Designed miniproteins, single chains, continued (5). Designs and how they scored, part 18

Each design is a single chain, and the fold is of that chain. pLDDT is the mean over its residues in the fold that is shown.

## One batch from the design tools (miniprotein)

Design m16636
Fold by ESMFold2-Fast:
Structure m16636 (fold): chain A 64 residues (1-64)
Amino acid sequence: SVEEEFKKYDTDGDGYIDADELKAYLKSQGLNPSDAFVQELIDRIDRDGDGKIDLEEFKEMLSR
């Protein structure tokens, strides 16, 4: 499930995924994203502007 994938990459257990963790997730899906691509993706979906993605933002990213 999406929740299981999120928890797998939430290595801190704080309920957020940072850029390094998101890049690791995308690589596990067979992608090879640039650091610029990962940062742009976070900037687009990060509503809080803290540079991290919560579970709801992660779900929205995957639902499209």
Scores: mean pLDDT 75

Design m16637
Fold by ESMFold2-Fast:
Structure m16637 (fold): chain A 67 residues (1-67)
Amino acid sequence: KAREFVEELKRLLAERDEEGVEELLKKHNLTPEQKELVEKMIEAARAGDADAFEEYAEKLIKELEKE
């Protein structure tokens, strides 16, 4: 489910597990729009911008729920 995917992604980013992120992304066959949101989440996490991180996470959930 979309929320489970995003929560797993958040956990992997918090652990700085780049291999885990790559495997998760391969498993889900993301669209270009969804990949852009993941990239923005990664950038926000690296910058320590929790507000931007949550904003992009919610946008990603919405895009995933569009099927």
Scores: mean pLDDT 79

Design m16639
Fold by ESMFold2-Fast:
Structure m16639 (fold): chain A 68 residues (1-68)
Amino acid sequence: SDEEILEKIQRELLRIYLEGVRAGLSPEEIIARIEAKAKELLAKVKNEEVRKQIERGVKNLIATVRAE
């Protein structure tokens, strides 16, 4: 379902963020990894509503990284 796809993608992006923090990466490196993965995942998504939800999640996660 679209809900399951959204949950899976959001969880994957959060994992990349947490792994970057644990590895001691800079905020810029963490953001670059999040953006790269989001681009890959968005390329596979056909549903416009799901795409918008993912894009919102990515922007929120990047804002969190920048605020730290």
Scores: mean pLDDT 83

Design m16640
Fold by ESMFold2-Fast:
Structure m16640 (fold): chain A 75 residues (1-75)
Amino acid sequence: TFKFSEEMKAELQKIFDKIRAEYEEALRNNASKEELDRIAIEGLEELIAVLKKYAPDNPEAQAAAARLEAEREAL
């Protein structure tokens, strides 16, 4: 019934924390839209890769990967 294992959650959280910190720092330094979009896209690709690793045996991970792929395509 748990969506994600502790290992999966830890991998995702590290990526989220890193990308959030990089994005917030870039915003404080008046980074261009192109740089901000690049940070977001690279972060989404890393998250999608982790989710796809667990997706074959985890429907919640599969659904999350599909949502992030749609978000990436919208960028």
Scores: mean pLDDT 79

Design m16641
Fold by ESMFold2-Fast:
Structure m16641 (fold): chain A 73 residues (1-73)
Amino acid sequence: MAEEKIAELVERAFALIRQAKELLDAGKFEEARKLLEEAWKLLNEAYELAEREGLLDFLIEKINELIKKETAE
């Protein structure tokens, strides 16, 4: 189902962003950049799928949920 695919893409992107942060903290800038580029591609795929399926509201809600989790506020 498109909703499950969008959720998976966004969750994977945020996991890569978290991993990239750890790599940046470790001084592995080149590896971190590659993960951020992959995360960007996943977010673009999620956006395109959400727009095509009329699920932009779902995408926005998922992004907001993960942002709140990452900021812990």
Scores: mean pLDDT 82

Design m16642
Fold by ESMFold2-Fast:
Structure m16642 (fold): chain A 92 residues (1-92)
Amino acid sequence: SMSALEAAEELKKQVEKAGGTADVEVDGTKAKITIRGANVAQQFGALAGAVEAELLGAKVKVKVEGDTVTIELEAPSEEALAQALRALARGV
């Protein structure tokens, strides 16, 4: 929904501040985030173990592939998805 899209834009801005780029795809209660940039991949790789944990009933998957980090989120609601995206924008 719109709330999740706003959170996605916030996450994208945080990635840009870290020197990377981000693409966020939102589909109802699911989101796929692709983050690119050597610095961003290194920084987010360090957080991978923390973000693999379940957030508010949300399923979180993190994959690090060279200079690319892919995060898949599946939440019980669009509001929960927006909260998870904002948590990731803060680095946890």
Scores: mean pLDDT 72

Design m16643
Fold by ESMFold2-Fast:
Formats: structure tokens, C-alpha cells, sequence
Structure m16643 (fold): chain A 76 residues (1-76)
């Protein structure tokens, strides 16, 4: 699975990046097992975002095993 990491200074900037990665149609849910971390996803890609700089990628892949690409966006 291809992993890309980015850092942004606001949730507004994170949402703009998510739309660029996933397009206009995606679902947002809290990531189970990691408080303060959220996941935006569509049929092919997953974006993990939040203020916690430590993301458990194994946990993400357990919930989204068919994901072709994972993006991580840290919000300062």
C-alpha cells in the first residue's frame, strides 16, 4: 500500500486536501481505537487526519484492507 504524509495548519486546509485526494464524494468517520483521529475515505483511498501525530497504520489497514493508497494529514 502506498503511504503519503502531509502537515497542515488548520482543519480547513486538511478538508481542502481531502477533497483534492478523494474528490467531492467521500465518508468521514472517527477512527476506532484512536481518539482525536478521523478517517475520510472512498472506494479506493483513505485519508487519516487529526491533531495526533502518531497514527497506527496497522489499525487503519485493519479497517480498510482494500485501500490502494493511504494519506496521513497532521493538523498542527
Amino acid sequence: VKVKVEEVDSFEAALQKIKEILGPNFVVLPLPGQPGTFVAYNDEKVVVFGTNPEVDLDLVLDHFPKAKEVHVIFVK
Scores: mean pLDDT 77

Design m16644
Fold by ESMFold2-Fast:
Structure m16644 (fold): chain A 86 residues (1-86)
Amino acid sequence: AVDGLIQLLKHEDPDVREAAATALGYIGDKRAADALIELLKDENPDVRAAAAGALGYIGDKRAVEPLEKLLKDESAVVRLTARTAL
């Protein structure tokens, strides 16, 4: 299931990417960390926020520096989610 959800993080539909990121956060598997870190650069702020929240649940230290960069994001929701994930 984790590998299939990681593949969905690259889906063309931002709603699918957001849902996949959220599901990976609830699962909490560190295998998703690298793909979710890349998703923090997504064009859609809801997708970036979902990826930040998922990384917060997973708790992988590799996400710390990427999440700190999101504290300067244009979206207030993304900034808040990154702060709570750290």
Scores: mean pLDDT 85

Design m16645
Fold by ESMFold2-Fast:
Structure m16645 (fold): chain A 70 residues (1-70)
Amino acid sequence: SEEKRKEEIEILNRIYEEAKSHLSEEEQKVLDEYKEKAIELIKKGAPLEEIYKVEDEGLEKIEELREKEE
């Protein structure tokens, strides 16, 4: 529903704002990319599975970056 779409976007915005203070500049760039992709899918009414796939991909990339930079 449209209400769920708005809720998902708000959740992403809150996560993004809070996470940025704990992330490196490179991690913030990855977060921004996945956020934009997820928001576009949400706006187009894509299936929840596709949205979660993009979110998981973004989180995986950030995790990999953290492991390599440790």
Scores: mean pLDDT 74

Design m16646
Fold by ESMFold2-Fast:
Structure m16646 (fold): chain A 71 residues (1-71)
Amino acid sequence: SAEDGARAAEAAGKAGAAGAAGNGVTSQRMWDEASRYNPAAAEPARAAAEAALKGDGKTSAEWARQAGLAA
């Protein structure tokens, strides 16, 4: 739904910001939430969260872009 799409976009934005800041735990939580509202983003969201947990903000940001393209 449009509401689910908006929630997914909000969560994905927060995940990307947290990942770029090196906050992997928050990034993972937000990417999990985005995946619940947009299943098409699940795969890139998982990759973004894993990169953020490893402190790789650049790779996390690249996967966040892919998740946005899937939406």
Scores: mean pLDDT 71

Design m16647
Fold by ESMFold2-Fast:
Formats: sequence, C-alpha cells, structure tokens
Structure m16647 (fold): chain A 82 residues (1-82)
Amino acid sequence: AKTYTDAQVNNPGTLALGDTGTAVKALQERLKRLGYYDGAIDGVYDAELQAAVIAFQKAQGLEADGVVDEAAWRAMGLTAPK
C-alpha cells in the first residue's frame, strides 16, 4: 500500500525529530527489528528514536544527523513513501 508522510515537503520521505504519523511507525518498527530501537511504536519521532537513527546511520556510513532520507530508507530495505 502507498502512504503519505508529513515529512513530504521539498524532499519526499524525509523524517526528522518532531515528525509524527504512519511513516514514523514504520521507521520505529524497522529499527526495532534491526536492534537499534527499543521504545514504543507510537508514531512520534522523539529523542530516543533520533538516537536509534543516528546509531543506524553510523553503522551504514551515512551522515549521522538523525534525519532519515530516501538513502536511509533504502539502507533499511524499505522504499520511501511516495
């Protein structure tokens, strides 16, 4: 199923601290399966999720800024929502 994200401004599929919605839940579930995130699947991009994203980005050789773009989604084996 295709879904829209609240992060779809000038860079579709980008998620950052303070974002909410179904795309954030998908990010939380994926990072939890990969062992980077152990918090609740609540659809809120909080400081705990940001720390998990930064840890994942470092492991993948990506810029560790806590912003999830299409490259980060692809590295997780997911396609960015469009």
Scores: mean pLDDT 71

Design m16648
Fold by ESMFold2-Fast:
Structure m16648 (fold): chain A 89 residues (1-89)
Amino acid sequence: MKLLEEGGKALDEGKYEEAIKLYKKAIEKYGEDNPYALTGLGTALFAAGKYEEAIEYFQKALSVEKSPYGKLFIQQQLDLAYKKAGKEP
């Protein structure tokens, strides 16, 4: 859990590249099926302006998330990432 907390803190401090590294370490440690680590990485990539990469990780997070609220949150982030990547409504 410490890597997820450190990643969130890095995001809050605007240290997006550091947040990306921390969430990648969280995926390595907690597994590729952890929706919190995948969502965190997608969010860090989105904040860094890496919208195409953010889309990939939000899609992966959505595929492993089982909570209805978690799915709704990830879907909303994914929709925003698509808009920023040039799929504007």
Scores: mean pLDDT 82

Design m16649
Fold by ESMFold2-Fast:
Structure m16649 (fold): chain A 73 residues (1-73)
Amino acid sequence: KEEAIRLVKEALEAAEKGDYETAVQLFMEAASLLEPGSPARNALETAALYLYSQPENKDFAIAAARIALKLLE
């Protein structure tokens, strides 16, 4: 839980700096620490997918990651 929260915060910082490759990696690492099918994991996987496939959807990716962070807190 604490490790997933840390990785999500680092991923958000990377995404805000435009480092989408690092952000996607960190979102997926955080998701791997969570139970398959959990809302938080689904939100992180969605964030990674948006940044990976469509960087113009950055705001949607950040919103999904923030929802995941709130669910983990």
Scores: mean pLDDT 79

Design m16650
Fold by ESMFold2-Fast:
Structure m16650 (fold): chain A 80 residues (1-80)
Amino acid sequence: SLEELRAAATSPVAEAAIRKLESVKKMIDEGKESLAKYHIDRLIRELKAAIDGARQLGDESTAEVLEKALKYAEELKKKI
């Protein structure tokens, strides 16, 4: 869940990703589907790059949280 992801996010990169996911979920809940779609597509690209970056640095803990965030983002995109 988004709440579980928030609790697991300890790095600034992971925390920023979760805040963006919360913002997109709010846009979906408010019926702003076109705006949500724009932001979710961008966030998915940013998350993939951030996962690669975390792995290059050997930060597997951050990479795991970002991978779960990416899965959640892809599930949100299927709803819009």
Scores: mean pLDDT 84

Design m16651
Fold by ESMFold2-Fast:
Structure m16651 (fold): chain A 78 residues (1-78)
Amino acid sequence: MEKAEKAKALGEKYEAAKDYLSAGRHYTEAGQAYFQEKKYKEAADWYRKAAESYLKAGDETNALMARVAARRAERLAA
């Protein structure tokens, strides 16, 4: 199974369980996997989803880090 697909599925599973901290971690892993494949647009989308999950968990620090990663990926996609 592709690394990005597995991370995405785990993020969705934890989000459904309202475990937003774990969802954010796995969505960040999906963003990282897409970034390594140079799929920067997809990487940015999953980093933004991670940031939203971290905000729901009250983890402002990891949410900011995920937003920075999304912005970096967006710049490379342009």
Scores: mean pLDDT 87

Design m16652
Fold by ESMFold2-Fast:
Structure m16652 (fold): chain A 67 residues (1-67)
Amino acid sequence: KVEELKKKAEEYEQLRDNARKALGDTTSREAAVDPQRAADVAANMQRFIDYLEKKAEEYRKEAEKLE
C-alpha cells in the first residue's frame, strides 16, 4: 500500500535527520577531548546515515511506482 511505503520512508528520513543532528553534536563534543576518535565516530555515523538515506529513497521509489 502506498501510504505504508510513504510512512516507512518518513520513518527512515526522521531517523536519518536525527542521526545527522547526533553526528554534529557528537563530533563537537568528542573533538574537544580526542580529535582522532571524533573523526572515527563521525565516519561510522556517516555510514549509518548513508544507510538510512538509501532505505528512505528505496521506500520513496516504491511508493512512486504504485502512484
Scores: mean pLDDT 77

Design m16653
Fold by ESMFold2-Fast:
Structure m16653 (fold): chain A 66 residues (1-66)
Amino acid sequence: REFLVTFTGSVEQLIGLTLRLLGEPHAEVERLSDTELRVTFTGSEAELEAFLAELRSLPYVEVEEL
């Protein structure tokens, strides 16, 4: 599955989130701009649910399925 992740927070929050996403074993991350990443997720449905729940809990992150 492919997702657009948009950042609305500080540079420190952006760096932390980028490092977290790069550490995800079932996610490929492509930097589109200073505020947007494309994430391709290849893990299980349970891993996807956990991943999306984590991202959606962050107040500076918007996630849209492509």
Scores: mean pLDDT 76

Design m16654
Fold by ESMFold2-Fast:
Structure m16654 (fold): chain A 86 residues (1-86)
Amino acid sequence: SAEAEKLLKEAKKLSKEALKLAMEALKKAETLEEILRAIGLAISSIGLEFQSEILLKKGNATLEEAEKLLEQSKRDLEEARELLEK
């Protein structure tokens, strides 16, 4: 649906931004805990971007699938922002 497509495009955009911020957080990380958290966010964000891309390409995503990916991408972005603010 057009609505699911919009949500998937937003999820892909937010997951890309989360990856960018997670990589920046990794460069600024001073503790092993911060390093591991930044790596975990980077891996998560890559996965969400890839899943969103696949569903966009297939064009058969449900609204529930699109909403879930958007929600997860928003969480990763907020987590990456928090890591950068330390």
Scores: mean pLDDT 88

Design m16655
Fold by ESMFold2-Fast:
Structure m16655 (fold): chain A 60 residues (1-60)
Amino acid sequence: MEEEIERMRKILEEARKRTEEEIAKEKDPQKRELLRGIAEGMERIVEWMLKLEREAAEKE
């Protein structure tokens, strides 16, 4: 369980990095704002995954 959550988190972290690269290349202000929103959403999910990893470690 813990390793699976960690794997999913790493995939999401990589997706977030790619989204940040896309923001840097995006010239449309509206699309750039949308991509920032997506990146912020990914960051929040990563935070939730870290909480789940911590809970799994504490509960065996």
Scores: mean pLDDT 77

Design m16656
Fold by ESMFold2-Fast:
Structure m16656 (fold): chain A 75 residues (1-75)
Amino acid sequence: SATVDELKKKIEEKYKEALKRVEAGEMSTSEAVQEIGAFTAKMLKKAIDEGKISGSQAADLVLYTQELMRKLLES
């Protein structure tokens, strides 16, 4: 789905933005994880409420977001 691909891209862009801020010393990894989580939760809730994605598609995007957060917290 084009909508799922767009949402996934937005998650990836938020992850890259947060990573740059962590690398610059502007925030901790924990703060970055919280920001990515809050951003994704808000965005996916809106997409579900608007009927743009299914609950299964939202769940897949949550799992993808959690994997990015894990990568940010590791090493």
Scores: mean pLDDT 87

Design m16657
Fold by ESMFold2-Fast:
Structure m16657 (fold): chain A 97 residues (1-97)
Amino acid sequence: MARVRVRAGGTQAANTVVELRAPAGTTVEVEVHVRGAPEDSAARVTVRVLGAGEVTVEGFRETVEGATLVEGPERVLSVTVLPGQTVEIEVEGPRVA
């Protein structure tokens, strides 16, 4: 089982991208935690699955624009981290090769 955790935060706004390589037909679970966020607690999260993988997003909260899902074998979610915020992204899937 492969699990990737990404933490991002700081005084500057940052765009965080998580890229995974998964075999075809692989289900990947994504869990997003935003800390230090105000009551809007929603952020655009970018998680890219390279190759013909499957991504299941659970417990994800979206900003007004929400997550952008790309048609085809890739699913892309973008995350923008505001000053004073931290974001943790956990993705579970097969072992990374």
Scores: mean pLDDT 42

Design m16658
Fold by ESMFold2-Fast:
Structure m16658 (fold): chain A 63 residues (1-63)
Amino acid sequence: MVGDIYEALYDVNTDLPPFLNLRKGERVRVLRVVDSEWVEVESLETGERGIVERGGLRRLGVA
């Protein structure tokens, strides 16, 4: 999970830090597991970091 690449399953639109806005299909790298439902990620498109819901991500496999 940590270090793996995922894609966003749907648009995420939030004005509340530390949560990250994502577009559907946007690719992210998981940096840290916060708890059972939330992960810290880095967007591969923007370089921005933030917290997103694990259930909103699809794993793209191991390179």
Scores: mean pLDDT 78

Design m16659
Fold by ESMFold2-Fast:
Order: sequence, then structure tokens, then C-alpha cells
Structure m16659 (fold): chain A 66 residues (1-66)
Amino acid sequence: GKKVVLVRAPTEEMAKKAGEKLKKLLGVDDYIALPGVSSQEAYEIALKLEEELGYNVLIANAKDIV
């Protein structure tokens, strides 16, 4: 399935910056910015994307990348 990274950050700007870097570094098809989303919420979103859309999902924290 489509490979995506979910990027958690305090702000959308941080999520986008980290997402662009991760998309290039990991060779994933896309990133999804999750500003203000908790680790638990991101995990639940990942499960839905995998179950409903067949995505292969990674979760990252923008603060660890940017």
C-alpha cells in the first residue's frame, strides 16, 4: 500500500518542515502533518489509515527531526 509518515508537532510549520525532510530521507510516498495531536491520537489515526486505506504508516515527532 501507499507509504506515509504521520508527523506530530506543536505547530503546522514544524510538522511540514519535518515532513518534507522525512519524505525525502525515508522514501515514503507522502507525509501527513498532525499539529497538536498526541502520541495516542496519532497511533489511532495510523491504525485507521492502515485498516481502511491499506497504507503503510510511520509515526514521527518533528522535534526529533527539526
Scores: mean pLDDT 83

Design m16660
Fold by ESMFold2-Fast:
Structure m16660 (fold): chain A 55 residues (1-55)
Amino acid sequence: SPKDEAIAAVEAQHADRVAFIRREARRRGLSPEEEAAYLAAVDAETDRRLAAIRA
């Protein structure tokens, strides 16, 4: 369905963003707390996007 395709696209983008943040955190020497804060922000954005698709 169009909703299932949209959900899959959002989940794929989320995985790419998480991988990017982890790679950048290692490159820049960020603390675990700083990395967790960036990941939490991306998780919150993904949750909002998924909620909008499911509405």
Scores: mean pLDDT 88

Design m16661
Fold by ESMFold2-Fast:
Structure m16661 (fold): chain A 60 residues (1-60)
Amino acid sequence: MEELRENFEQMLIDLKITDRAIMERLAREEAEELARKKGLDFEEVLRVYLEAGERALSRL
């Protein structure tokens, strides 16, 4: 889970995402893709991504 958190934070940095709505949309899209590709629980991945995104945005 820590690796997923770091990967999502890096993605936000690379894409220069500073808007919360865009972050939430990206989190959902990436969580769906990862859950499908890796067989992970979508809700768990989404929760991790949303927590990571909120922390990243609050530090900007």
Scores: mean pLDDT 78

Design m16662
Fold by ESMFold2-Fast:
Structure m16662 (fold): chain A 64 residues (1-64)
Amino acid sequence: DNEEKLEKLIEEAVRLTLKELGLPYDESVHPYLEITRIILENTPELSEEEKEKILEKVKEKLEE
């Protein structure tokens, strides 16, 4: 499935980018969840409660 292959390539590209940038990266955590966390940490307009809620929803969607 070409779509699945593309998704895996994008996932790997995100993983390598996070590693090269020296950002804290946990290989046991989905790369999209890690990039979402980094985006939220750099979004001062959101409260900590709102950030946690968004992370939880992203995690839930990735585990589907």
Scores: mean pLDDT 69

Design m16663
Fold by ESMFold2-Fast:
Structure m16663 (fold): chain A 78 residues (1-78)
Amino acid sequence: SEVDKLLELFDEARRAARSGDIDKLNELIEKVKKEYKDPELQKLARTLINEAVASPDFLTEEQRRALAEGLLEDIKKR
């Protein structure tokens, strides 16, 4: 599902951010450009990467799932 893909992307970005792996973060951004051809989903995925980098205290898996589901619902309603 799209939610599961976004959560996996968020988890990879979180791990890269914790280790300071800038090369991995750049790879994830390029992966988003290739996988998401919908501009709104691409913006959402990039926002999740930016949130993972900005926050030193990352959300639990349950909280991340709820956030991703909420953001996807907002896009679908627009």
Scores: mean pLDDT 68

Design m16664
Fold by ESMFold2-Fast:
Structure m16664 (fold): chain A 51 residues (1-51)
Amino acid sequence: SETRRLILEGASLTMKWMLARLQGDDEKSEELHREIAEVDARLRALLAQKA
């Protein structure tokens, strides 16, 4: 389902964000954090549509 896909995508992005932070890559970590927020927004929109 689309919900499962977004959850997995969010988990993958979170892992990449953690790695970027550990490497001190502030630019990449900020970019990934924005992508996580976009995935969260899409997930929230789908859950609202399903309700």
Scores: mean pLDDT 82

Design m16665
Fold by ESMFold2-Fast:
Structure m16665 (fold): chain A 62 residues (1-62)
Amino acid sequence: MSPEEEVEEALEEARRAYEAGDWARATGHLMRALAVAVELEETDPELAEKMIEKVKETMKEL
């Protein structure tokens, strides 16, 4: 699985957990998505910036 797919999956899981009222799980998935996105800065800084922005946008929507 690509790092981009991993971030997108984690964000989707975070949204579902939030809708289910499980904010601890939602936060866990958000932290995982952010960690993967930050790790991308070493190999693909442009993609990392886009992924970090998606994480921030999702956090703002929740």
Scores: mean pLDDT 81

Design m16666
Fold by ESMFold2-Fast:
Structure m16666 (fold): chain A 62 residues (1-62)
Amino acid sequence: MKLSKEQREEIIEELMRETGLSRSEASELIRLLEEGKTEEAREKFSPEVLEKASKLMIEKAN
């Protein structure tokens, strides 16, 4: 999935609010998901955080 800079920033801000991740952690997670590095993301983040990030990316892409 490819996001615009504005879409990415909005998702990062929402993810931080919903999960309590730092900006750098939220940014890294969104980057990994954009690059299709799902397994690497699973190693670094909890399943609940991954689910929230995936939902936000789907919502903002549609």
Scores: mean pLDDT 79

Design m16667
Fold by ESMFold2-Fast:
Parts: C-alpha cells; sequence; structure tokens
Structure m16667 (fold): chain A 66 residues (1-66)
C-alpha cells in the first residue's frame, strides 16, 4: 500500500539522518579521518533528503485520495 511505502521511506530517512549525525560526530572525534567521515556524512545527508522528499510526496498523495 502507499501507506506502507511512505513508512519505509520515512524510516529510511530517519536511518540516514542518524548515520549522518554519527559520521559527523566521528569526524569531530577522529581528526585524521575527518575528511573521509565528513564526505560519508554528506552522502548520508543526500540520501536523507531524497527519502524524506519521497515520503512527503507519498503522504501528500495519500491525503489527496482521502
Amino acid sequence: SLEEEAEKYRKGAENYEKAAQMLTDGAARLPGEAPHLQAAADSMKTKYEENKKKADELEEEIRRLR
């Protein structure tokens, strides 16, 4: 269902947001790895935005079908 798909994208976004935060915190704690960890964090932020947008679009579609 659309509701199940929206939930999957929302959970995906939450997971990527948590991963981005963890990598950003790691970069602060490990200066030697900071450029690599920050690049990985930026990648996770991009995936967060994509999944959030998809979840928002699906939730809007669900509302319009009601």
Scores: mean pLDDT 86

Design m16668
Fold by ESMFold2-Fast:
Order: sequence, then structure tokens, then C-alpha cells
Structure m16668 (fold): chain A 94 residues (1-94)
Amino acid sequence: KIVEILKKLGAEELAKYIEKNKMSDTEAVFAAIEAVLKKLGITELSPELREILQKLRDSKKVTIEMLRELQDAARKEGYEELVKVTEEIIKLLE
């Protein structure tokens, strides 16, 4: 569950916020990705990762294909935690 992933990341307040506001799966997935980036202290992303994240925001819909694109970029740049979280999210959407 997306809430369970957020709790594992130490983002308990965000998990409570999602539950309280009955956010859609798409909104919850995006919130989980943002929480991971914040936890990793990533203040400056590569242009490639930044572009992929902007596409996610602009579409307002998260697809498995978009998550795989993000996961591939994260793997290329060595963000192993983001790779793991995107894998868990993909499994939730399948």
C-alpha cells in the first residue's frame, strides 16, 4: 500500500494526510515520490530527472510507463532508494 511505503520512508505525517484527504492513487503515488526525493536530500536534480518529474506533474496521471522511465533514470544516476520505491509503486499499480 502507498501509505505503507510512506511510513517506511519516515513520512508518517504525509501518510496521515493522504488517508485523511482520501487522495487518489495517482496523487498518493506522486506524494510518495516527492517524499523520497526530500528524504534523499536531493536539492539539485539532473536535467533528465527534472524533465521526467515535470512530465509527471503536468500529466496529473501517473502510468507504469512513466514510473519505469523515472526508475531507469534513477538507476543510471545511482539513486538506489528511488529505484526501490518506484518498483514498489509499480507493483501497487499492477
Scores: mean pLDDT 69

Design m16669
Fold by ESMFold2-Fast:
Structure m16669 (fold): chain A 83 residues (1-83)
Amino acid sequence: MEKVKERVKELAEETIRLAREAMRRAEEKGDKEGLLRAIALILRAIGLIFDAELAKSLEEAEELLREAEELLREARELLEELE
C-alpha cells in the first residue's frame, strides 16, 4: 500500500508542475479558460496528496492512483493545447 500512496503523491506533484507551466502559458496568451483549468488541476492535485496520506486501505489507494493518472493526463493535454 505505501508504494501505491507514494506513486499517487508523485503523480500529483508532477500534475502541479505541468499545471504551473500551463498557467504561465495561459497568462502569456491571455487565455482565461486555460488559466482557470490549470488552477483547477492544481487544487485537485493538492486534494489527492492529502487523500493519499489519509488512505487506510489498498482499495482506497488504488482508486486514488487511478484519479492521479487521469489528472496527469488532463494536465499534459492542457499543456499541449497551450503551446
Scores: mean pLDDT 87

Design m16670
Fold by ESMFold2-Fast:
Structure m16670 (fold): chain A 74 residues (1-74)
Amino acid sequence: MREELEREIRIAMALMELGVLKLQLERGVPMTREDVERMERVLALLEELGAPEEVIREARELLARAKELVEKAE
């Protein structure tokens, strides 16, 4: 039971972090290489924990946008 709860907490935390990064993109806050690395870790974690395909696709789309913004800056 503890392992199941820990998995659910990790998914919830990853979703919260993804939400913050999505909001950052929507609000036009400058993205950094560190933000891209955070998104890559969140995506990897969501994939490992078996998050829904819709969530994985959204995360990949957000990561692609973040990478484009960072590459344009430097």
Scores: mean pLDDT 79

Design m16671
Fold by ESMFold2-Fast:
Structure m16671 (fold): chain A 62 residues (1-62)
Amino acid sequence: SRVRAALALLSEEQQEEVERRALRRAFADGKPVTDEMILEAALEVAEEAGDEEAVRAIRELL
């Protein structure tokens, strides 16, 4: 899946942060967690880490 591919580009610590952000977004919006929410959170985490390679790969999955 797109989500699994994106998370595989990130460290365990970064994956946990992605999950926290996606869950907070879903709760705030009153929606279930979507693949798009996870991918957007993964992109944000990769950008904050300065991981250019992960950013490019995740952007292609969006």
Scores: mean pLDDT 86

Design m16672
Fold by ESMFold2-Fast:
Structure m16672 (fold): chain A 92 residues (1-92)
Amino acid sequence: DSAAVEAAVRELARESLRVGLAGMGRRMSDLTPEEIEASVQMLADFIRDRALNESSRESLERLLANPPSEEQRRMAAVLLAIMEGTAPPVLT
């Protein structure tokens, strides 16, 4: 389902933004709604570009086979599902 894939990509993009901001000592509330949406769109585009890259695919397959964390396993599984055109795993 292309809508479910797009929703999963945007959810990963939003989570990536939150984690990135936290790493810089910042919060989502430090951004305007427009800045959040622009950043999510940019990150979603990067996720799509990475998912379509063959080098990234091999890295994601290795990460999925031996994940250092559950968070990274879920991200790798969703990105691989996008690349293969399959339904992404449930994000809960």
Scores: mean pLDDT 66

Design m16673
Fold by ESMFold2-Fast:
Structure m16673 (fold): chain A 65 residues (1-65)
Amino acid sequence: MKLVAVVGAPTKERAEELGKKAIEEFGADEAILLVGATNEEALAKAKELEEKTGDLVGLAGEPGV
């Protein structure tokens, strides 16, 4: 079973930073970056991935301000 991080952030730079941290510090196998996504959109993507793959999906990121 893979651990996948779904990262929502207001900028591409921030999304890449958080994705790297999820892989390096939390042991995620893959990071999916959603630039400009809301927390609701990130949650919807995480649920879709869990249903399709059976992998563990974590959310990492911050709501757009």
Scores: mean pLDDT 72

